# Ledger of designs, part 79: designed miniproteins, single chains, continued (5)

Each design is a single chain, and the fold is of that chain. pLDDT is the mean over its residues in the fold that is shown.

## One batch from the design tools (miniprotein)

Design m18922
Fold by ESMFold2-Fast:
Structure m18922 (fold): chain A 84 residues (1-84)
Amino acid sequence: DKADELLWKGLEAMNKKDYETAVKYFEEALKIDPTDVLAHYYLGLAYMKLGEYEKALEHFRKAVEISPDFFLAREGVKEAEEKL
């Protein structure tokens, strides 16, 4: 699965603290599967690390919209809002 491969490359970049590269991989994964909850969540985390709080909030909100029970994404929304 191309989307899964891109998601894993993004997570590898996150682990290396290369947040700009992580954003690119997660965005490419979302071009293939726009409703990938995990891709939206991790893109939110990458944007949090980059200080891009409005973009982080957008992606955390999208993850919650797709999966309302995803508690980590709900916490992400709260944390991003507190940074704004």
Scores: mean pLDDT 89

Design m18923
Fold by ESMFold2-Fast:
Structure m18923 (fold): chain A 113 residues (1-113)
Amino acid sequence: NKELEEEAKKRAEEHAKLLENLRAGKKPSPEESKAIAEKNYALIKELKEKGLLKEYAELFVKHLIELAEEYKKQGKLDFAETLLDLALVLAERFELSEEVIEEFRKRVEEILK
């Protein structure tokens, strides 16, 4: 599903930027934090109702790993490691299959070489 992959990629990019800004001391306002939480809640609810949550989670994790590799190439190794750790935590939290999680772990190991 191209639309689902595009949404997952966009949300992964938004999440990485938010986390990068937080690490730089750029905290969102209470209103911005509420808007982000409501947006995330609405998406998760819709995906659950459509039976697409696990497919979305797999795509989201994949794109976080790809972004982490890009940040590593930019010399931002600490931030790349943070994104890779988050990706694996999310893969387990969304209860992706052991096979999918193992493939992501191998990709993480490859990037961190």
Scores: mean pLDDT 85

Design m18924
Fold by ESMFold2-Fast:
Structure m18924 (fold): chain A 116 residues (1-116)
Amino acid sequence: MEKEELLEEYLFLSIVLDLGPEATKEQVKKAADELIEQGRASEALGNPVARAVGKAAEKLKEKIDDPEFQAKLDEYRALAATPEGRAALEQRIEDLVKKLGSTGEEQARVLREVAE
């Protein structure tokens, strides 16, 4: 998975876990807008990870009306509705963080702090 695709998937999963099983595409878009704003503020301070997060969030917003995005949102919402499904989503996030860590553990930590 390309670094940008990995970051996009990480953000999408994290947003749905935070919003829960009733997450709407409009709420995901709002969360992405907040990440873009945070990314721009941090980029002004010279943080390259914040720039990557902002770009991933912008790409996520571009896909909001894509049928593939809606299918993934529905799948993630269904998983978020059960304890077993939530554990599976958390495991996917851990796997993505490990892959991101192969590109720099510091980048993964900063990304998590920015994404909150």
Scores: mean pLDDT 73

Design m18925
Fold by ESMFold2-Fast:
Structure m18925 (fold): chain A 59 residues (1-59)
Amino acid sequence: IKEAITEALMELLGLSKEKAEEIAEKILEGEPVSEIAKEYGVSTKKLTEAVYEGLLKAL
């Protein structure tokens, strides 16, 4: 699951592996997507789409 989300974040948002892994961990720990998006300067909409894509591929 974490790997799939990390890959989706790298592909859809152009994030480095390090940032994508940090964001994936925060999401899995239950941090609100809106707060993570604000911290990393990314769109909440795009971040939500990337997380959804990663979760679908992990199933």
Scores: mean pLDDT 78

Design m18926
Fold by ESMFold2-Fast:
Structure m18926 (fold): chain A 124 residues (1-124)
Amino acid sequence: SAAEQALLDQARDLNLPDSDLAHLQFLLDNAPSLSPLEQLKELAGLFLPDSLQELKDKILKSTSIEEILELLVEALPQLPEEVRVLLVRLLQHLDPSLVDQLLAIAEASGDEEVVQLLREALAA
């Protein structure tokens, strides 16, 4: 789709390795067959850097969507802006309800910075 092509083009502009671009294409092609939990883990695996390995490991081991979204709220301010925008846009494309839940968790935590960053990413 045009939306999927735009997301892939944004990932290429970030200079992701060919293996990560192939994995992103696989995720987009297979999204209807993946649970929301599996979609969140695939995105965390692709986009969370080695500097966030502890958060990444917790996400990959989690069996709770709520726990993963709480960990993503913690991770988002630590990501480069371009990576954060792409991750939020991918979540919005795959499952808009996950973005709504992520925003609600950020608002409930009182983290005004994360709420602002999510709103800016959604406006981009």
Scores: mean pLDDT 84

Design m18928
Fold by ESMFold2-Fast:
Structure m18928 (fold): chain A 53 residues (1-53)
Amino acid sequence: SEKDKALETTIRLLLEVGDTQDALLAAQTEEERQAVLEENRRRIEAIRSEYES
C-alpha cells in the first residue's frame, strides 16, 4: 500500500503541474499569475499532507 500510495501521489503531483501550467498560460495579469501559484501551493500541500498521513 505504501508503494501504491507513492505512485498515486506522484501521478496527482504530475497532474497538478499540468493544471498549473494551463492556468498560468491563461493568466492575463501578474495578480492572476500570483493567485494561480498560491492556489497550486495549497493543493500541493494538501497532497503532501495526505501522503504523510
Scores: mean pLDDT 81

Design m18929
Fold by ESMFold2-Fast:
Structure m18929 (fold): chain A 69 residues (1-69)
Amino acid sequence: MLNEKQRAVEAALRAMGLSEDVARSVALLAESGSTLENIKTAILMMEPDMSEERAEEAARAGVAALEAA
């Protein structure tokens, strides 16, 4: 079950058009204190057809949503 901060991250990434699985993984990694590089790598492992630029935007958006929550 996601907590309130993790749900905020998931909602932000899903608003960007990312899948539930990717958004949830980012929410868990961001709250655990993972680096932007590790979050970006995880996104690219789940979505190998995604560009590095889009994965970095998603990682940054996830961290920003966590900090705002």
Scores: mean pLDDT 81

Design m18930
Fold by ESMFold2-Fast:
Structure m18930 (fold): chain A 65 residues (1-65)
Amino acid sequence: MVDDKEVAEALALIYMAIGDIDYEKGNFEGALESYEKALKLAQENGLTDVAEEARKRIEEIKKEM
């Protein structure tokens, strides 16, 4: 049970990192997709801090699109 949540957290953080890389490169569509995947994983697994960060990044990108 704990391991499942840890795997979800690691995967969410990986999607956040991919999103950050895409954002810095100006790939807003790719960044948005990665942050939305991170947000979904974080929300499904109660990762409040990750969910909040992903949501803020999504809001930033939507302002630029």
Scores: mean pLDDT 82

Design m18932
Fold by ESMFold2-Fast:
Structure m18932 (fold): chain A 83 residues (1-83)
Amino acid sequence: SADEEALKLADEALELAREAEKLLKEGKYDEAIEAARKALELGRKALELATTRETVAKAIAAVFAAIGVLWEAGIKTGKKITV
């Protein structure tokens, strides 16, 4: 179902968002931005397909985690980050 596809995308987005947070802590700002952008794209796609509360919640969590990384990395690098 669309929700099964959305759940898979949301899980992948959460994993990438966590990786982005780890990269950010390591000072790997460019890698953190790349991972966070991918997490944001997958999380948004998951939200479009999601039909269950659980999948929506995971997708939202991934999106906000990714945005947080992009915001912090943007400040640290002086880069204009578009989401």
Scores: mean pLDDT 84

Design m18933
Fold by ESMFold2-Fast:
Structure m18933 (fold): chain A 56 residues (1-56)
Amino acid sequence: KLLEKIIEDLKSDDPEKQIKAEQEIVDKGLGLDLSELATMTVEELIEKLEERLKEE
């Protein structure tokens, strides 16, 4: 449920929502290192989060 909200915020194309979603990912420890977040595109990040959501 939290992952769904993060994914929606990443898809919103609002810079503020995207920044908040990226911080949520780091804070929740969703298996992403800071270096990974810096190099990943928004689309790659969304795909990874959607896969994690399916695993739950």
Scores: mean pLDDT 71

Design m18934
Fold by ESMFold2-Fast:
Structure m18934 (fold): chain A 63 residues (1-63)
Amino acid sequence: MKVKLIVETEKNIDLSKIVPAGEVKKISDNKYEIIVDLSKFSTVEANLKKAGAKIIKEEIIDE
């Protein structure tokens, strides 16, 4: 089971350093799509918030 996150962040934040084990896709100038395993979700969410990213959407993906 995976979680898809849509996050809004500052243009100078390197998300690849925060989510090295997930998939990160740029949607727009300040929005990113992140897909992570559910077991890692809490850690990724905490790290994103510490980096100043705003989580706009959370969706559980069933395989």
Scores: mean pLDDT 73

Design m18935
Fold by ESMFold2-Fast:
Structure m18935 (fold): chain A 84 residues (1-84)
Amino acid sequence: DKEKFREFGQRLTDAMVEAYKKMKETGKTASLSLGDEDTRYVFTASKDTLTVTVTLKAKDGSWVSFTYTLPVSVIERALENLEK
């Protein structure tokens, strides 16, 4: 469902932004977690990077995870562009 996918994407975006803002507020690495019975997301914002770890439950019941990392400058530019 496109609408459910959009809502989920918004929640992920909000979590990334919240982790980033908390890192800026405290000056320390900040982490936020989202998840349900089939998926887990951990967002970790540090001074220079935002890391997202995704853990998915596969159809056979096994868990698989992958991690991607973005420079904080990329997140800052994306937020600035979304404002305009």
Scores: mean pLDDT 73

Design m18936
Fold by ESMFold2-Fast:
Structure m18936 (fold): chain A 62 residues (1-62)
Amino acid sequence: GPALSPEEAALRRRAVVLHMGRGLSYAEVGRELGISRATARRLVRTALQQALEEGHLPELEA
């Protein structure tokens, strides 16, 4: 797939941590990161789908 920029990779990881680690909704994640709810949902879903396809979940720090 296309290479992610460091900023995009960090944003995606933060979205996953906020949603899965802290239990925030997509709307709350979007507000926290300064992005739309739809973008937050896409980032979280893409990251989780990628992790599941690779057979592991991202490490969560709460």
Scores: mean pLDDT 74

Design m18937
Fold by ESMFold2-Fast:
Structure m18937 (fold): chain A 70 residues (1-70)
Amino acid sequence: SMEEELEYIKKLMEEKAKLAIKYLSKDEALKYLEEEINYLINRAGEISEEFKERVKEILDEIKKEFKEKL
């Protein structure tokens, strides 16, 4: 279902953010996260507008949390 896919994307992105913070400089980690977010949003848009908007909402929250930790 869309809900299961969104939960998976959220958990995957949270893990990617944790690894980036751990292994990259702050600037490199932020750049990596922004590039991954943009890539996923664009790919979700190829499926549907609704899926794109819901993926964007989840990833915008993760980006906000990540920036607060930098």
Scores: mean pLDDT 83

Design m18938
Fold by ESMFold2-Fast:
Structure m18938 (fold): chain A 55 residues (1-55)
Amino acid sequence: DLVDKVQELVAKLVEAIEKGDWKEAEKILDEIAKLVGVDKKELEDYVKKRVEESK
């Protein structure tokens, strides 16, 4: 299921970014972008916004 796979990757991505592991986050972002057919930079900006919002 594409949706389940994307949600799993998004959860891992958020966790990696919260830990400051940008190397892992970059790899996950690339995988998600390819899966859903979106721009990697747009996805990165979205995730960064959510991390900042978690304050």
Scores: mean pLDDT 74

Design m18939
Fold by ESMFold2-Fast:
Structure m18939 (fold): chain A 67 residues (1-67)
Amino acid sequence: LKEQIEKVEQKWLDYLKQLSIDEMETALEELRRQLELARKIGAPDDVIESLERMIEKAEQILEEKKK
């Protein structure tokens, strides 16, 4: 399970890196919406932590591109 989650995270981040800054911001907003929904429905901690990690990494990539 952990390996599958990590694979999904990596694939999504690789996809994100090929996007423009505007497209990355849109994808990040969508991911934040998914996190809020996951928290509201009581999703498993592993899922919530994965979404939080993806958001943190996406924000870091976006900040690096803006420099």
Scores: mean pLDDT 79

Design m18940
Fold by ESMFold2-Fast:
Structure m18940 (fold): chain A 82 residues (1-82)
Amino acid sequence: SEAEELIKRAEELVRRAQELLRQGDYEGALRAAKEAARAAMEALRVAETKEQILRAIGLALAGIGLAFEAALKLGDLSLAGI
């Protein structure tokens, strides 16, 4: 389903953002985290099952949290906006 494809993309982007944060690539981490949150929010809009909704919410929160962490490292919290 479209929701499963978006959830998978969000999961991959969350993993990428975490890896980039560990490498000190805060700009790359911020971009990946924002894309993860967007993909997860899109998945939430097209979700057909309760399990898909819960997974999408979890991934959106993860993406938002990683974006704030990266923005803090860059010294500008406004960069975390989605």
Scores: mean pLDDT 87

Design m18941
Fold by ESMFold2-Fast:
Structure m18941 (fold): chain A 100 residues (1-100)
Amino acid sequence: NAQELIEKGRKALREGKYDEAIKYFEKAVELDPNNAEAWLLLGEAYLRKGEYDKAIEAFRRAIEVDPRLRPLAYFMLAEAYRKKGDTEKAEQYLAEARAL
């Protein structure tokens, strides 16, 4: 059940267990690739661990699955680009998120 994996991943994420969270969310998107929440949380777990390119890919997948997540995902993309040192893309995504 993808939802049970998401709940376990959220608990691991809250506890700072980023590798454990990533494993749960990876299993969740493997079982249900159309679960936009699982893609968004996978991106957040990668972002917290410092795996910025993987975070960006996961956030883009979340938007592809559910475009209604663009405002939230754009804030997450802005943070990922900021942490990569790409200040121009970070400001662009932040501005687009605020305009939505």
Scores: mean pLDDT 90

Design m18942
Fold by ESMFold2-Fast:
Structure m18942 (fold): chain A 110 residues (1-110)
Amino acid sequence: VNRNAALSALALAQGYIKKGDYDSAIKYAERAIELDPSLSAQAYLLIGEAYFKQGDYEKAKEYYEKAIELDPENVRAWENLAEVYEKMGKTEEAQEYREKAEEIRKKILA
């Protein structure tokens, strides 16, 4: 496990998302998981975001669900999942996931 190299790979993935190079973003996020599996939750969020920006909502959903399985207290993962459901026309489910994100946010503040 090489944590510094994995963190550098995640930073590159974030940079590629900002540039609109989603294929490279996915590649470097996957590399981060290979280098340090403890970063898988963060890497899955980036992979999900890359697929979402490409319009692949089914893959975005899959990777956001993987991120939530590893880190169920990650408010951003629930918010991103809600956005996917909204893009898929599932407004009721999107609202449920937004409410879950708000519930977690309030619990952290308490």
Scores: mean pLDDT 87

Design m18943
Fold by ESMFold2-Fast:
Structure m18943 (fold): chain A 61 residues (1-61)
Amino acid sequence: SAAVEELARELLRREGLPESALPAVLAEAEALARAFGYEEVREGHIRLAVEIVRIDLEAQK
C-alpha cells in the first residue's frame, strides 16, 4: 500500500540509507510479515526490515 511505501521511505531517510534500498526493505518486510503469520505488512515489520537492510549494507563494507 502507499502508506507502507511512504513509511519505508521516511525510515530510510532517517537512517541515512539510499532510496535504492526501498525494494529490498519492502521485500524484507513482506517476508517478515509471512514469517510472523500476518497476511498484511504492519509498521513493526517495516521498522525491522529497515534495520536488517541497514545491517546488510554495513556488512558489505
Scores: mean pLDDT 82

Design m18945
Fold by ESMFold2-Fast:
Structure m18945 (fold): chain A 101 residues (1-101)
Amino acid sequence: ELEKAAEVLGVPLSDAKGAVENLVRATRLAYEIIIEKTDDPEVIEAAKKAYQAFLEAVRNGDYERAVKAADELIRAATLALNGQPSEKILEELKKAVEVAK
């Protein structure tokens, strides 16, 4: 499990657990930013689904899928921080769900 995380995240095996913990923290922060910056219920529901799909990928050891889902969630959070329209945020959240499966 840790060997696969080390390979996907490009870190030494001794750093793999910390790297996974950092990925989860960064993705949780992205999720929190999205739900704080929008009151659109469709965006909030999509963010919840995307974050749950990310956590499921991590639990299953699907680190390539987890990294891709995290990247899309972070992009969605950046769009939310910059006051972009709900439809743009929703597109990135839908991508996060798709890449996590």
Scores: mean pLDDT 84

Design m18946
Fold by ESMFold2-Fast:
Structure m18946 (fold): chain A 55 residues (1-55)
Amino acid sequence: MEEKMLINKLAKKGVESGDIKELEKELKKAVEEGRITEEQAKAVLDNVKTHLDRE
């Protein structure tokens, strides 16, 4: 539940900034802190990359 909100927030930030490296850093920290899984982090990264590729 909190994980889903964090995932949506990180995805939105990644899309708005276009900074994939910064997104990767934020996702890595969230995984290390146990807030999301590596699987969820990969899904967010893939989603943002797909969205940016369309633009």
Scores: mean pLDDT 76

Design m18947
Fold by ESMFold2-Fast:
Structure m18947 (fold): chain A 100 residues (1-100)
Amino acid sequence: SLEEELKKLEEKLKKAIEEGASKEEIAEQYFNIGKVYYEMGLEALKKKDYDKAIEYFNKALEYYEKVIFDFPDSKYKPEAIELSMEIGVEVLKIAVERVT
């Protein structure tokens, strides 16, 4: 499940930070956690659970922001920016559906 994948990635990130892993390895874990939250947001959106979709999209943005700002030389930065923009579009679409 996405929840099980998320827990494993969060544990892997914590271990990487504690053990002083490379910036690239740490950026990869932040990016992967962001992707899991993004997928959880999309699944909530398919179920029309807009509150959960927004919650998960906001979590994905938090992790992508870590990649973009804390790991600016990471190979994951361009994709993190692109996916952040995609989330912005999805959140705007939800807002339009909830407001006439």
Scores: mean pLDDT 88

Design m18948
Fold by ESMFold2-Fast:
Structure m18948 (fold): chain A 100 residues (1-100)
Amino acid sequence: SEELEAEIDAALIQMAASVAVHTGADPRAVAEKVLEGLRSPDPLVRQAAIDALETLARHHPEAVLPFARKALEDDNPEVREGVRKALERSGHPALREAAR
């Protein structure tokens, strides 16, 4: 079931972000996985990736910034808008400027 696969992918993305925030795991590897999720054809996976990116950006802004900048140049307007929303909600001035 594609729906079940999407739910699993969404849960794994959110769990990876939470683990990186709480354990000090390398946030760059998690940010790359999150950005891949933003390119998913499934809206549930994309939304989970947006929420995870917001969490990572809030706690690890320097690790997120280069990956977010690349995603803001993505050919998919939903990816660009998702990244913009995550950066705006991060609370970090530099990330909010990158989103504008």
Scores: mean pLDDT 77

Design m18949
Fold by ESMFold2-Fast:
Structure m18949 (fold): chain A 91 residues (1-91)
Amino acid sequence: MTTVIFLAGKDKPILYAAGVGEDEEETREVVRQVVEEAKRLGADEIYLFGTSSKEFIRRVAELLAEELRREGYETVITEKNGSVIIEIKPA
């Protein structure tokens, strides 16, 4: 079972996706990598979906949001059409 993490720009093309299984150590490493790439590519949204439990997908979203806040971004987590969405805003 996997969680797919997709980076998006509202008004710019971003082609980046990552996957993570239901493992806490792997999740923390993938979270760090995704945050680095979101910063590098200037992503303004992160989409999470997949075959993992909803609880696990939400946990990954919270970890991503926490790391982004440590990096000086403001984040809002929403759920829409079966996906968890993180909106990234400059603080």
Scores: mean pLDDT 80

Design m18950
Fold by ESMFold2-Fast:
Structure m18950 (fold): chain A 65 residues (1-65)
Amino acid sequence: SEEEIKKKIEELDEELKKLEEEAEKIENDESLSFEEKAKKLLEIKKKYEEILEERNELYKKLLEL
């Protein structure tokens, strides 16, 4: 159970890292307008927040063991 929770947290951490890399690519993409960058970054931010919330829930479960 603890090992399963830790593995899931690791998977979520990898997803967060990929979203950070995507955000960096978008920010540095000279072909995108300001509006296009803002829209794409907002989408990434929303996904990041959802994953972070799931990670926090798993972390709380881990602390209760």
Scores: mean pLDDT 86

Design m18951
Fold by ESMFold2-Fast:
Structure m18951 (fold): chain A 62 residues (1-62)
Amino acid sequence: SAEELAEEVIERLKKAGYTLSEEQRELLRQLAEAVVRQKLSRETFLELASGILGIPLERLSS
């Protein structure tokens, strides 16, 4: 579930024309694991990922 959540966002950003570093991909996976472990929402993950990457939320959710 956490891996699927992170990979969904990574693939969406790739399709939107973003190139993520391996460090950024690893941060997303770690964040997804933390969010799932803490039983936080998918929306919370997207908001935190947006802040960490400096990418608008709309690019992560659309």
Scores: mean pLDDT 81

Design m18952
Fold by ESMFold2-Fast:
Structure m18952 (fold): chain A 55 residues (1-55)
Amino acid sequence: SEELKKFIEELRERIKELEEELEKETDPLERQILEGMIALLEGVIGFLEKVLEKL
């Protein structure tokens, strides 16, 4: 699905943005939130890629 591939690309771009925010962030709590968001999005991408491979 082209829509699914596009969605995965959008999630990857969001991860890049969050990683850039994480490099600039010095507050421990904000860093933990950013790391958590990155991990969740990576999990979503992994799930979607497995779905795409089985189609």
Scores: mean pLDDT 86

Design m18953
Fold by ESMFold2-Fast:
Structure m18953 (fold): chain A 69 residues (1-69)
Amino acid sequence: GMMTFTLTDMVTGQQVTISAPTFDQAVDQAVAYIQSQGHTVTSVTVTTYQGRRVATITTDQGTYMLTQQ
């Protein structure tokens, strides 16, 4: 089934919804989205918070956070 994720721009607070069957595919879609907005992705870090995976995506203009809804 599809999972729903929120991609948050940590500088502006703007949020985008991403739907993917897995967390790893949601990360891939988030990176593609960020690159489509003209940002260069420099690193992706995945951590676990309260038993759920969270991705921190660092760019040349700031940081995005990907969390499961």
Scores: mean pLDDT 87

Design m18954
Fold by ESMFold2-Fast:
Structure m18954 (fold): chain A 56 residues (1-56)
Amino acid sequence: AAELQRRIDELLERIKKLQEEYDKAVKNGDTEAVKRLKEEIERLQKELESIAKELN
């Protein structure tokens, strides 16, 4: 369905932004931000996997 593709695109954009923030946090030595961003990225990746299963 078109709404599932839109959701996938939104998740990919969000993950991309979080990856950029993660890279900055790593460079700055912000361990709290690194941990938080890693957890958020993992959560969104699991959501993408759930959508992929729904397409089956």
Scores: mean pLDDT 81

Design m18955
Fold by ESMFold2-Fast:
Structure m18955 (fold): chain A 91 residues (1-91)
Amino acid sequence: SAEAEKRKRIVEETLKRIAELVLPELSEEEQKRFEERIKEILEMVEAGEPDAAVLARLADMLQELEPSLSDEVYSKALAELQRMAGEIAAV
């Protein structure tokens, strides 16, 4: 559906922005783990999982990365998650 395609696009664009923020601060091992989490989240969206489940997985991913991120980058990544939640709720 058009709504499903729009939700997928919102998630993909959000993940891209989060990646641009966090990747420079992550080790090579953490980058691989992050890429695995991104794939899992995109698979959840494609499978039609509830928005709440997608948001929870994204929040878990950011929490896992928190110890490796500066406060500034972590705060910006959380702001991207909040933006995504608002955009999805508007679909």
Scores: mean pLDDT 86

Design m18956
Fold by ESMFold2-Fast:
Structure m18956 (fold): chain A 61 residues (1-61)
Amino acid sequence: DEVEKYKKQAESERFTAENARRMAELAEKRGDTALAQSFRDAYERMEKIAEENEKKAKELE
């Protein structure tokens, strides 16, 4: 049901955020500061979306 949908969506978004963080670190090591900043922006955005979906799941319960 909707609770499980939001939980799964939050989990996938959290994994995407973790991957973005890793990519940002790799880009920094590569010397690509602009790309690293783009990945950090994606990480921050995905974390916020995941938190909102987690809150929605809790509210529906």
Scores: mean pLDDT 84

Design m18957
Fold by ESMFold2-Fast:
Structure m18957 (fold): chain A 92 residues (1-92)
Amino acid sequence: EENLLKKIKEIVIEHAERFMERAEEKGLTDAAERFRQILEKAKNATSLEEIKEVVEEMLKTFDEHPEAISPSEFVALLLDIVAAEVEGKLGL
C-alpha cells in the first residue's frame, strides 16, 4: 500500500511536470499555472485519495484546455497508474 502510493505519486508527478512544460512551451499561461498547482499538490499528497483528487484536477484541466496536452498523453498517464495498481495487487 505505501509502495503503491509512492509509485503512483511518482507517475503523477512526472506526467504533471511534462504537462506543465508543454503548456508553457505553447504559451498557455492559465493551463501551465493549473498544472503547476497540481504538481505541488501531487508532491504533498500522503494518500491514494489525495492522488485521486490530483488526477481528477488534471482531467478537468485537460477538458478545459484540450490544446495544452493531447488525449494520448493523458491516456498514457491513466495506463501508467493502472499498471502500477495492478502490479501492487499482484505483489510485483
Scores: mean pLDDT 80

